# Designed miniproteins, single chains, continued (5), part 88

Each design is a single chain, and the fold is of that chain. pLDDT is the mean over its residues in the fold that is shown.

## One batch from the design tools (miniprotein)

Design m19044
Fold by ESMFold2-Fast:
Structure m19044 (fold): chain A 64 residues (1-64)
Amino acid sequence: MLPSIDEVALTLIIMEVAFGKAAGVPDDEIRQAADRMIKRAEELGASPETIAEARKAVDDILAA
């Protein structure tokens, strides 16, 4: 089965944020990149639930 836009968007956002955090990118730059990815996911039809989960994941990763 092809992955849904929700699955793809959430996976890519989590990977990008985790990679940026591990690479020492400033939190503000990571948040800006994540915000652009989330906006693109919304444009591509990601559910409101997935968008909320993605935002929570960004906060959780940056708080770690």
Scores: mean pLDDT 82

Design m19045
Fold by ESMFold2-Fast:
Structure m19045 (fold): chain A 80 residues (1-80)
Amino acid sequence: MPFGQRSLDAMSPKEQKLMELLNRFVEEAKKRGVEVDYGELLAHVSEIVLHNGSLELPEDPSLPEELQEELRKGLREILG
């Protein structure tokens, strides 16, 4: 493995928890018959982290409310 890229991608504990949260969210959505693009979700969260923006997730009526609540709760715990 290239160590240079790994050290650049050596995320803070918060960023690591975000990646794990997004992976779980995508898997849980698939179990409920909803397809979620991990890359799109990751890009959206990265914008929030990089710009310290408002923690506003766009509402998607196709996403189960339970999964949206889990994601918001996890993001609150990680980002504060």
Scores: mean pLDDT 63

Design m19046
Fold by ESMFold2-Fast:
Structure m19046 (fold): chain A 59 residues (1-59)
Amino acid sequence: SAEKALEAARNAKSIAEAKAVAGEAYKLGILSREELQQVLEAKSAEEAREIVVSAIERA
């Protein structure tokens, strides 16, 4: 599941897609609430993807 979440995060083309992946990863316990909040505050798709990928890789 973590590997699939990582691949989905890398393929996210928009902030909305990256946020959706982050939300699912949070529900699975892969992301912390603080990491999810950082993604929700991201100003670009690139920033959101980087936060999600980094968080999943550290999980």
Scores: mean pLDDT 79

Design m19047
Fold by ESMFold2-Fast:
Structure m19047 (fold): chain A 80 residues (1-80)
Amino acid sequence: MVERYARIIKEAAEKMGLKLSEEKAKAIAEGVLPDDMLKNGLPLDRSLAHAMAGMVVMETKGPKSLIAPLAELLLELDKE
């Protein structure tokens, strides 16, 4: 299920005007999410969404003000 998390990370970044490659999105998902979650496709909690949003902003050198709205967008995309 790593590909699904990578897709939502990339889509959220693109909606916020940030450029993020598929490989970087995959690396963020694999670095932040536990193996059980990656294997079983478990739903994101707010802390994991915030951690991934922080990594996206760091990787793209975006402003820290985007972390909170990006985390909320990740949670919305994960429900779909």
Scores: mean pLDDT 81

Design m19048
Fold by ESMFold2-Fast:
Structure m19048 (fold): chain A 98 residues (1-98)
Amino acid sequence: MSLKDVLTKEQLEKFDKAIEAFKESIEELLKEGKMSEKTKELILSFLDYISTNYPSVEEVEKMLEELLKKSEEKEKELIENLKKSLLDYIEQLLKESK
């Protein structure tokens, strides 16, 4: 079940704003030297994909697991934190009924 099928237009707008905030957090991690440019590009491409296509939660989880496999060992904790924060936000959004 895709997010586009489950979320209202207003909830998708909130989701887009949250994705923009996640992108800013990734840029900050790069500036702090906690993330490689390669990993940053992969994460930003992922965030762009989900904000454009609104895939299912299962697809989001699978993509995040693939990012973890491609990341440097020092970056895995940061990507795990991103995964948890993003999935927690999606769960909260799904619980918000009009």
Scores: mean pLDDT 79

Design m19049
Fold by ESMFold2-Fast:
Order: sequence, then structure tokens, then C-alpha cells
Structure m19049 (fold): chain A 97 residues (1-97)
Amino acid sequence: SEEDLQRISALIHLISLLENVKKLIENKAPQSDILAQIDKAKATLEKNKDLLSPELVEQLLSLLDAAKQAVENKDYDKALSYIDSAISLLENEISKI
């Protein structure tokens, strides 16, 4: 359906943004660049929130905020763990469509 295609597209886009966050962390990019990309993912999530369940949006925002705190503390292993958890939630949501 059209709605399912829009939802899948939004989920894939969010996964792509989070994969970019992972690459920045793995490449030891400046902390400010990593935080800016997490904020971009949060803004994209907010823009597309009507396509997703409120529960999923809340879980994703919680994980992204936890990732930001980990980055600010320079705990990059923990930040990657939170980003991987967010990607897994998004991949699981696609699998239900």
C-alpha cells in the first residue's frame, strides 16, 4: 500500500542516518560532528513521527538521547551500542510490514 511504502521509506532513511552516525564514531570524527548527525536523526524522526507508532518514537528518542550523552562523555563504545539498538528497532519494524 502507499502508506506502507511511505513508512518503509522513512524507516530506511532513519537507518541510513544512524549508519552515518556509526561511521563518524568509527572514523573518530569531531564530537561536534557526531552530535550534529544524531540531532539530524532526531529531527528526521520528529518530521516522520506520524508514520510511526508513538511507542517506537519514544523508544528511538530515548536511545538517541542516551547516545548523545555517551558521545558527550566520550564513551564511544556505549554510544555505538545505543545506535545499534536503534537500528535493530527500525529493522524489526520494517520486518513487520
Scores: mean pLDDT 90

Design m19050
Fold by ESMFold2-Fast:
Structure m19050 (fold): chain A 97 residues (1-97)
Amino acid sequence: EPPTDPETAYREMAARLRAELERLIRELEEQIRAYKAAGEPVPEELVERLRAAVAGLAALLARERGDEEALERLERLVAEGVSVEELRELLEELRAR
């Protein structure tokens, strides 16, 4: 790629990270669904990975919006070990504008 200015590079990196996290979330949700469909126990590691990915995407969106309150709320939810569903609700709230 031709050299780009730091501002454009930042935007491109942020967009790529968001796309990668969204893909990772879809892949992890699909794997968890496959375990459930097979009647097998879902590995705790997959649930933790999904939680981390959802939290990471929420943090990126909150930072993009300058939403310090959402970042603080996210940090508390992660520290409390809340469900993936609660983290997804915050993520959807951030996406809804």
Scores: mean pLDDT 79

Design m19051
Fold by ESMFold2-Fast:
Structure m19051 (fold): chain A 94 residues (1-94)
Amino acid sequence: TSLPSDEDLEAFAEDLAATLATLSPAQARNTLQAVADMFLRELREMPTREEKERMFERARRFFDILASRAPERHRPLVEEVRAEFERRAREILE
């Protein structure tokens, strides 16, 4: 599955935020972890440091949009998953 374009990235974040509104906390965690793992996989597959950095910034922008649009009840979970994603992504980049 290919990562969305920059225009599709915002649409993907909006769609995911709407989906999260229908999910239990456990389902939301599983969904967010799957998305984070997708970004980490894409990051690992990038052949150059510059491409990895672009992928990391794209993923960070996605999580910024998602955090702003997610239901309040799931916002702490979004921030938790985002923080873990950023930690793991930085380990790949360093």
Scores: mean pLDDT 81

Design m19052
Fold by ESMFold2-Fast:
Structure m19052 (fold): chain A 84 residues (1-84)
Amino acid sequence: MEPPSDEAAAERLRAAMARAPEAAATYGLDLRELLEEAIAAAQEARAAGREALAEALEELIREIARQLGLSEEEIEELLARARA
């Protein structure tokens, strides 16, 4: 068996974040802090050539931004930053 791939790491991140909206609403998680961390992580993953992880982080960024009530235009700006 191969060691955990970037795809496996991305899948775990997606699974963990599936409850993030519920937890944020119930326990007051700072979604803006999570958003900035996800952007930084996506930039690092892309710079390292870790494409599957970068894609999963871009999905997370989009989801968090929508939960924060950001516009589609603002979400696209955040994704552009994540791809830089």
Scores: mean pLDDT 69

Design m19053
Fold by ESMFold2-Fast:
Structure m19053 (fold): chain A 75 residues (1-75)
Amino acid sequence: MEELLEEATEAALAGDSEAFMEKLNELHSKYKLPVSEIFERVHERLLERKGEPTAEEKEERAKESKKRLEEEKLK
């Protein structure tokens, strides 16, 4: 699982959307991970690899993620 997440992160860094979608589908089908969780895990890895955004950018992204999760909960 972790290896596939790293491969998906590398594909995203290279801008290879086709390879990224292949790894995402494999993670979803093989490990039964929700697509949203896969996106969150790859996003965290992308932040580590590109260098961390400023504290301000982190807070804005955290607020957006929390708002999305809260809206999903409320249906």
Scores: mean pLDDT 70

Design m19054
Fold by ESMFold2-Fast:
Structure m19054 (fold): chain A 78 residues (1-78)
Amino acid sequence: TKRQNQAKVMLEATYGITKMGVYVFTKAGDKEAAVKMIEEGIKKMEELVKENPDLSEEVKKWVRKKIAELEKEREKLK
């Protein structure tokens, strides 16, 4: 549906903004800001999935994969 497509776009945008912020903060040497950006991005993606339980299984799998990638990146920064 159009609503599901909007939720998908918001998830993709949240991931993209999170990755861009992590890149900028990491390049600036601000590890704490990069970690916080990852944690806030993961939380927002989880909230979007919870608010949109009718999302397709493909989108839910994509989100789980992206959250796992962000968590791995966070562990490298600690």
Scores: mean pLDDT 85

Design m19055
Fold by ESMFold2-Fast:
Structure m19055 (fold): chain A 71 residues (1-71)
Amino acid sequence: EGLTQSAHATAASLGIDPNSIIITISDGIITLSGTVPSQAQRDAIYSRVTNAAKRIPSIKSVINNIQVITP
């Protein structure tokens, strides 16, 4: 789906391995999980996915389960 592609592209543009971000869609609920090195990157991915989801009438909510892991 376009949402998975958009989130992975956003992660890549932020220098994050797209494979570290997991996107699950179930019953109109998008769940974002995985790890990122900063809060700003976490917020950027969430904002991009939420913005994309606003254009999809079958999506009811977005849950952000992305963890921030700093060395």
Scores: mean pLDDT 74

Design m19056
Fold by ESMFold2-Fast:
Structure m19056 (fold): chain A 55 residues (1-55)
Amino acid sequence: VVKDPITGEPISPSSVKVKEKILTLPEYLEYLKRNIPLPEGWKLTEGAINWLKNE
């Protein structure tokens, strides 16, 4: 891994918080349980969307 020259932390997908992402069904359900709104631009996987439509 490459270290960030400013923070000294290793640069990895897990250490860099991405604001926009595609959520799986279980991740989306956790947001619903915690009453946290999804930020604009965040999407669900096609499978999660189809499951929710069938509810």
Scores: mean pLDDT 63

Design m19057
Fold by ESMFold2-Fast:
Structure m19057 (fold): chain A 104 residues (1-104)
Amino acid sequence: MSLELAKDLGEAAYKFKGYNGAILFYGIAVNMEPEDAELLYRLGQSLIATGDKKQQARGYTYIGESYYLQGKYDDAVKYFTQSLKLDPSNERAKALLAQAKAKL
């Protein structure tokens, strides 16, 4: 699958409230471009839109990572902290929170 096709399918799925489809296609796009702040943000929004607490925690982690890549470390800290409030066992969010705080 091409990056552009994955992005287009993710956007179409999100627009029609097919959030699991949006997660799958934006997930493919993020796997191809893991440091694309826009794709991380889109994946995070899709995860939060599911309403599932564990998926919302993952979504906040991706949004925090998007802000981190933009140099917005204060915003990154806020989103990683929100992720850990929903899922305190998330070791990825803990590691990313420590990295973001080290930039402040």
Scores: mean pLDDT 88

Design m19058
Fold by ESMFold2-Fast:
Structure m19058 (fold): chain A 80 residues (1-80)
Amino acid sequence: MEAEEREREEAERRAREIAELARQGTLASYKDPEKGKELLERAEELAREAEERWPEFAELVHDGFQAGVVEGIALAGREA
């Protein structure tokens, strides 16, 4: 039980990191498409690693990535 909870916490932390990269990459893509693409590809690579390590938490990782993209779009729309 404790090990499972620890794995979930690690997956959530990784999802947060992936979300931040996805947000930065999405935002950057509006000004520098190449930089945005590199950051988004990095976020996708981290997401694949996390999904491979924690298949049970793959949806959490995916949700984190999507949340980052949505926030990046919102920030870009505000000229952030």
Scores: mean pLDDT 80

Design m19059
Fold by ESMFold2-Fast:
Structure m19059 (fold): chain A 72 residues (1-72)
Amino acid sequence: SELDELLAQLREAIAAGDEAAARRAAEQVLSLLRKDPNPEVVQQLEELLLEAHLAGFTELAAAIGARLREVL
């Protein structure tokens, strides 16, 4: 699915240290969640935001996390 591909892109971007790619992928996941809230995808995104935080993308993780709370 498109969501699975975007989550994979986000995971790869975090592993590569590519903050810009991670932000783009996370924004696209949020856009799709606004149209169709999916609890499984929310959980996967929350886990990836924790990985982003641990990788040093603290501001990105906080900003996307705040926006995710607004989508729910």
Scores: mean pLDDT 83

Design m19060
Fold by ESMFold2-Fast:
Structure m19060 (fold): chain A 67 residues (1-67)
Amino acid sequence: SKMEKAREALQALGKRFVTAEEAIEALVAGGFSRELAEEAVRRAMALAGKERVSRSLVLGALGELTA
């Protein structure tokens, strides 16, 4: 699935916390549109309040947008 590919791309970065740019590119590599990737990352960063966001928060926001 696109979600599983996005999860694999995020895990391949080898980092627990990623930048917005790294997260967006991983979601796009997974097959999601850039618009959807940017929205998911924006939501995750709003919850985190930081320049870097956990992979789990990114995947959670993406899951909500694609449910």
Scores: mean pLDDT 79

Design m19061
Fold by ESMFold2-Fast:
Structure m19061 (fold): chain A 59 residues (1-59)
Amino acid sequence: MEPIALSDEQLEEIRAAARQTREAGGDVAALATTVEDALRRLGYDERAIALARALKEAA
């Protein structure tokens, strides 16, 4: 496992941030786009899409 990429803990932090935004405004779509962009920058292109979908289903 490469520690230079996003860890499971960081993924949970992103999920928590998305929930906070939903409670504050409800713009989850904007958060999903931001998350995907961040993951892509870290080289997590394929998993970025999977994580965005998992977060929407889990949250």
Scores: mean pLDDT 61

Design m19062
Fold by ESMFold2-Fast:
Structure m19062 (fold): chain A 88 residues (1-88)
Amino acid sequence: LPEPSVEELEAFYARVDGITREEIEAALGLSLEEIRARIAELVERLAADPDDEEARRELAALVAALEIRARQGDEGARRLLAELYASG
């Protein structure tokens, strides 16, 4: 089978994370540096308010964007994902 398209991966992650494809597409438009900074901000927001639905959704979209980029061969995205998973 051919590699999944970005559209197919967006649909998959949107469904499993309960977010929209537009939220994932917005995250995909960010640089790796922007994604890193935004994740740090959202982690602090969730530490203060674990029930922050907006922060939780945006974090899910950023993680989905990193996983899509990593699958497409983005070494920077793969490294950032490894850093995030090593923290859990």
Scores: mean pLDDT 80

Design m19063
Fold by ESMFold2-Fast:
Structure m19063 (fold): chain A 73 residues (1-73)
Amino acid sequence: ATGAEIGALLSKLTPEQSREVARFLVEELGLSEEQAEKAVTAAAAGSTAVLAQYLTPEQADALLAKVKELAAK
């Protein structure tokens, strides 16, 4: 599932890359800063339920593309 793949990739990111993902969630996907931090923190800890709660399927696909780009570095 998209959420599980996002969570696995987020766990591989540096703190700087995780902050970039949080900014992407706020600036491109319209989450609040608190929602973005909560979602990134929970997903990195292995809980993808928060991502599913805050994101539409289209937003989840956009986030997956962003975390794949960052994780490839």
Scores: mean pLDDT 76

Design m19064
Fold by ESMFold2-Fast:
Structure m19064 (fold): chain A 64 residues (1-64)
Amino acid sequence: MKKKEEEEKKLAEEFKKNTPSDRVADAYIEGVELVEELRKRQGRPFNEAEEKIRKMVEAYKKYK
């Protein structure tokens, strides 16, 4: 696997490991989507922590 795909898969696995049930994973996904909508309306970028969580959620959705 290419390094970029390998890193994305590791983020997805880390997210799965930290979200022991589908309900918890869904709650994180909904939370990230809500924050994305709010930040978009505010015209503000994500901070580093928000960006990391967003990338984890995107990786999880991609490799689910």
Scores: mean pLDDT 73

Design m19065
Fold by ESMFold2-Fast:
Structure m19065 (fold): chain A 74 residues (1-74)
Amino acid sequence: NAMAVAEAKAWLDRLADILLSKAKTPEQRAAVERTRAEGLAAIDAHADASPQELSLLVVAYTLRAVGDMVDIEL
């Protein structure tokens, strides 16, 4: 479903923008950008997945970005 893919990508981009606004270091910004790129690629690789599965990918990659940001701060 091309529309569900587009919505998932837009949601991931919005969440990544929020995380970038909270990033304090170049390393944190790089981690968010890397995870966004990986998440977008994963959504494209699963373009035939259900809307629920695509939503789970967005959540999973957003949580990974948050985890990477925390690990850099520690």
Scores: mean pLDDT 85

Design m19066
Fold by ESMFold2-Fast:
Structure m19066 (fold): chain A 60 residues (1-60)
Amino acid sequence: MIVGEAEVDGVRARAVLEGDRITVTATGDGSAEQKALAKARARQIALLRAQGAALAAAAA
């Protein structure tokens, strides 16, 4: 399981990658724009971590 977490202006977002499925949630009091930004950032971090894990597995 790959997890990406991000925070934008007090809004926290968590993205969980399970196989080919990605689930993104946001918590905290923020605007819809802040929640969208936090979710986008968490998703990007999860995808970057997934790429890193795949590269590490290929190198190992």
Scores: mean pLDDT 79

Design m19067
Fold by ESMFold2-Fast:
Structure m19067 (fold): chain A 78 residues (1-78)
Amino acid sequence: HMSAEEVIERVREAFRRAAEAPTVDEQKIHLARGAKAAMELDIDLASEVAARAWKLIQDGATPEEVAEEAERILREGL
């Protein structure tokens, strides 16, 4: 089982890659990878963090902004 810190780091990296991805399909693949990792913590948190990350990416947030917000949501939800 992954530790919370390992899950948070995997979600950060996946969502950073999603924000960097040049196509919507690649963005969705990376978001799905991050969401799957977040499910190790909580299924509802995984859904919330993925939805928030998608919205930020569509609004033009930087990869680091998306990663930071994802970590915040996961830590606040624990």
Scores: mean pLDDT 86

Design m19068
Fold by ESMFold2-Fast:
Structure m19068 (fold): chain A 60 residues (1-60)
Amino acid sequence: KKSVYTSKTINTKKGTINAGMFIETVDANTTKEEIAQNIIANYGQPESGFSVNDIDIKEE
């Protein structure tokens, strides 16, 4: 399993996600694009400069 964190601060319409914040746990088959869609669905559209490169995935 892999743990998902943000690599930088992400500002959204619904609030701010700070750099290094834990988002979710995903399996080895989950893509960065899928994780990005989940973040948008749960936190709202980022106001500036969010991409799959802003997602840090760590092995558990």
Scores: mean pLDDT 75

Design m19069
Fold by ESMFold2-Fast:
Structure m19069 (fold): chain A 83 residues (1-83)
Amino acid sequence: MSVEEKKEVLKSIPGIDDELAERLAPILSDEFLDFLKYLYETGELPADSPFSSLEQVKEWLLRIPGIGEEKAEAFIKAIEENK
């Protein structure tokens, strides 16, 4: 999957704007992108997830340069809406 294709997939998830997509696309593997889509679609972490909670996913997002609390919180809220 190309960086441009990853950006389009990420932008299809509510709560992910152009800036967050630009930050995530070059650092995400195809497998991790599928993981994020699963989180968004189901609202739940898979059993083999590298994260044990949505709070850990938020903490990981906050470590990305240019991603602040507002963007991380918006992404988590979009996932929680699909519980």
Scores: mean pLDDT 72

Design m19070
Fold by ESMFold2-Fast:
Structure m19070 (fold): chain A 105 residues (1-105)
Amino acid sequence: SLLEEAREAFRKGLEAFVAGDYETALLYFGRALHLFVLELGLEHPNVGVALYLLSLVYEKLGKLEEAARYREEARRLFARFGLDLAALEAAVAAKDIDAVLSFLR
C-alpha cells in the first residue's frame, strides 16, 4: 500500500540521517511526506513527523530558510494533534530509529 511505501521510505530516511547521509535522507523523507499527504491528507500526525525530520535535514544541509518553514509547520501539526515534540527530539538525538518510527500512526 502507499502507506506501507511511505513508512518504508521514512525508515530509509532515518537510516540515512543517522549515518550522516543528509542528501539521501532528504530524498527519502521527501518521498515519505509526499506519500503521507496523498494517502492521509495535509492535516495528519505522520505529515508533522515527516516535516520535523525534513527540517532537521535542511538544517544539516545549511538551508536555514527551508528548515525554518518546515519546522514551523511541524510545530503547528504537533500542537494540533497533541504530539510530544520533546520526546521525538530525544528519540532523534539518541539515534533510536524504532523510537522515532513509533511516532507514526
Scores: mean pLDDT 91

Design m19071
Fold by ESMFold2-Fast:
Structure m19071 (fold): chain A 71 residues (1-71)
Amino acid sequence: MPGALSAEEARRLAEEAAERGREALKDPSVEGKIKAVASMMAILATAESAETEEASEYALELLRELLREFE
């Protein structure tokens, strides 16, 4: 499919998005929360676009970790 991410690209993008989400959550403002939600959506999109189930599950695990930090 056009837009499918290789396992390596999916892992990298998910890790980068998770890090952005964690940094955003350090800001208790509405803007910080919006950025955190945007990062969660980026991780979900990465999981859905991953060419392998293993890379998709890794991205979803990072999303679950970030969700546990979100109030």
Scores: mean pLDDT 80

Design m19072
Fold by ESMFold2-Fast:
Structure m19072 (fold): chain A 64 residues (1-64)
Amino acid sequence: MTPEEEERRRRVEELKAEMDSYADKALQKINENKDNPEKVKKLMKEFQSKYDELKAEIERLEAE
């Protein structure tokens, strides 16, 4: 295993952990704002965008 491959694997693990953490935060914020549908929609869109960004980075690293 090359150092570059080990670094890439470690980065993928970090990103997956970040996604899990972000999902937990997203659920908490949505629950806190459940009485405001407009704010919930904005939060959902923001969280989806961040999730897609992290997923794309993982896919990029795995494709290398």
Scores: mean pLDDT 79

Design m19073
Fold by ESMFold2-Fast:
Structure m19073 (fold): chain A 103 residues (1-103)
Amino acid sequence: KLDALAEQLQKVLAEAQANLAKAKAKGATQLTIDLYEEAAKQAKQGIEVIRSLAADPEKAAQLALQHLSGAQLNLAGGKNALELDEKYRKQEKEKELKELEEK
């Protein structure tokens, strides 16, 4: 049960790190970057809880589940924020193009 939870935390960590790198490459807002960094931080904390509380698997599972939930929420938030960042950039680019056409 703890092994499955650790696997889920590792997957969320990997996804958060990959999305963080992609967001930085796209020049995402600080909000989007902060959300992905928090997702990675929560996933790392969950993994550490499983390691440090190996002698108390019930407590380890409870705390690690809280960190998994936090990591998943921040990962989803980061994905939503990045989508909004991309929409905003399209609107700004369209505005600049209109201003250039109007001369």
Scores: mean pLDDT 82

Design m19074
Fold by ESMFold2-Fast:
Structure m19074 (fold): chain A 104 residues (1-104)
Amino acid sequence: SVRERLLALLGELRALIARARARAKSPESLALLDAAEAHVREAEAVVEDESLSDEEVARRATELLQAALGHLLRAAELEGDEDLLAEVQRLVLRLGEVVAEIRA
């Protein structure tokens, strides 16, 4: 289902944020990771909201996931973490695939 695919992506993003946090050296990157985690938490609440249609969940969760990934990309750039940057770029591509499947 749409919700199951989004929850799987949220789980992967949450794990990536945890790994990034363990490797982070600057207060600025830590603040970006906190912002990313807040967007993930909001997206989890959206996906779990049974009052919303699957289309509305897909729209809202996608916006929140894109915001979280944007914060992670900035954190990776600030840290010079090429491995984190590559992992975030892979999640961006996977989110695009999920969004395309939902819209088909």
Scores: mean pLDDT 86

Design m19075
Fold by ESMFold2-Fast:
Structure m19075 (fold): chain A 80 residues (1-80)
Amino acid sequence: MPLPSIDEMKAELARLKAEAASTTDPERLRALRDRVIALANQGADAWERETDPEKKAELQKLIDEAMALSEAIQDKIDAL
């Protein structure tokens, strides 16, 4: 399976952020966190293969945002 495009990864991250903001179900939050971690790993794989410095910067930003979201979801779970 080919890696998703940067735009597809950005769209998925935006969707995961919205879903995480809308729920307080710990089971749903754990599932969302796993999906965010998977997205960060896909971003890291794309970053290693990318040669365009502007696209690498976009991928790094996406990875950083996904990692921050993963931590925010964990904090939300821990607060429940």
Scores: mean pLDDT 85

Design m19076
Fold by ESMFold2-Fast:
Structure m19076 (fold): chain A 96 residues (1-96)
Amino acid sequence: MDEKKKKEKERLLAELKEIEELAREVLQRGLERLKADPSISEEEREILTRTVTEAVDRFLEEVRKLIDNGELTKEKLEEISKKIVAEAEEEIKKAL
């Protein structure tokens, strides 16, 4: 592997950690809003929490794989994002 690609990979992995922290903060704020809503049942909250958390984890894992393989592009990020969102929406619709 090219030396420049190795350095770029290390930088992207460091940026991914920051993105992961930001994604976790956004998730936490979303979950706090769900907890504050008395119209949402405990069962619905558990389903939403699990599905969204798993979707975020899957997205971060796929991004890490793209960085490891040197395949990270904006197009592939958009494709993965759309796929994971669609899968999460379908899971929520089937469970609720």
Scores: mean pLDDT 75

Design m19077
Fold by ESMFold2-Fast:
Structure m19077 (fold): chain A 83 residues (1-83)
Amino acid sequence: SVDEEIEKLVEEALELARKGEESEDALELLEKARELLLEAAKLAKAKGSGDSVEKVREAYEEIEKREEEIRERVAREEEERRE
């Protein structure tokens, strides 16, 4: 069902964001997570379900928070590798 597809996409996106936290490809994994959420958002919008839209919004906020933490970590590591 569409609901199951939206839920699976959200779960996969959040899992990729968690895995990205310790990965050398952290930013690439976050980009993939955002792509999955974009697909979930399209399905939620087509369905017209406020609950599904809200789930996607919450997942997007979680990914944005994790992306900020990862970008700060990567920036610190790059500074340490420079000089």
Scores: mean pLDDT 76

Design m19078
Fold by ESMFold2-Fast:
Structure m19078 (fold): chain A 76 residues (1-76)
Amino acid sequence: METAEIDVELRADTSPEKAEQLMDAVAEGARALLEDYGVKVKVHIRATSPENYEAARRLAEKLKEAGAEVTIEYLP
C-alpha cells in the first residue's frame, strides 16, 4: 500500500488565520488521498512552543477525523 507522509511544523509566528487555513487544507488533502486514491496518510506535527502545541492538537483532531494517522511532538 502506498503511504503519504506529511510533516507540519507550527511556529510562534504563524497567525491563527493561517493555522486554520492550513488545518483545513491538510485535512481535506488527507481525506482525498484516503478516499480517492486509497493512500495511507501519516502526519507528523511538530510544535516548538507551548502556544503552538494547542494549534497542533487542533490540527491533529481535524486529521484524525479525515482518517489520517497522526503523531504530535513537542520540542520547547
Scores: mean pLDDT 74

Design m19079
Fold by ESMFold2-Fast:
Structure m19079 (fold): chain A 66 residues (1-66)
Amino acid sequence: MVDEGFEALAQNNYGEAAKLFEEDIAANGDKNPLTFRNLSEAYRKLGNYEKAKEYQERADAQEAAL
């Protein structure tokens, strides 16, 4: 659940946060830009700047589509 992802971020457990948010995207599709922003931050904290940038761009694209 998204709440579990936020809890993992609050505990500095960025690997679990990324996993939980990716599971949320798999279950609900790519409909929530906030989930992509949180994934971007989790990957940035993990040092995966390529994935962090990719998810940030996806979040921006979802917001721009409105």
Scores: mean pLDDT 75

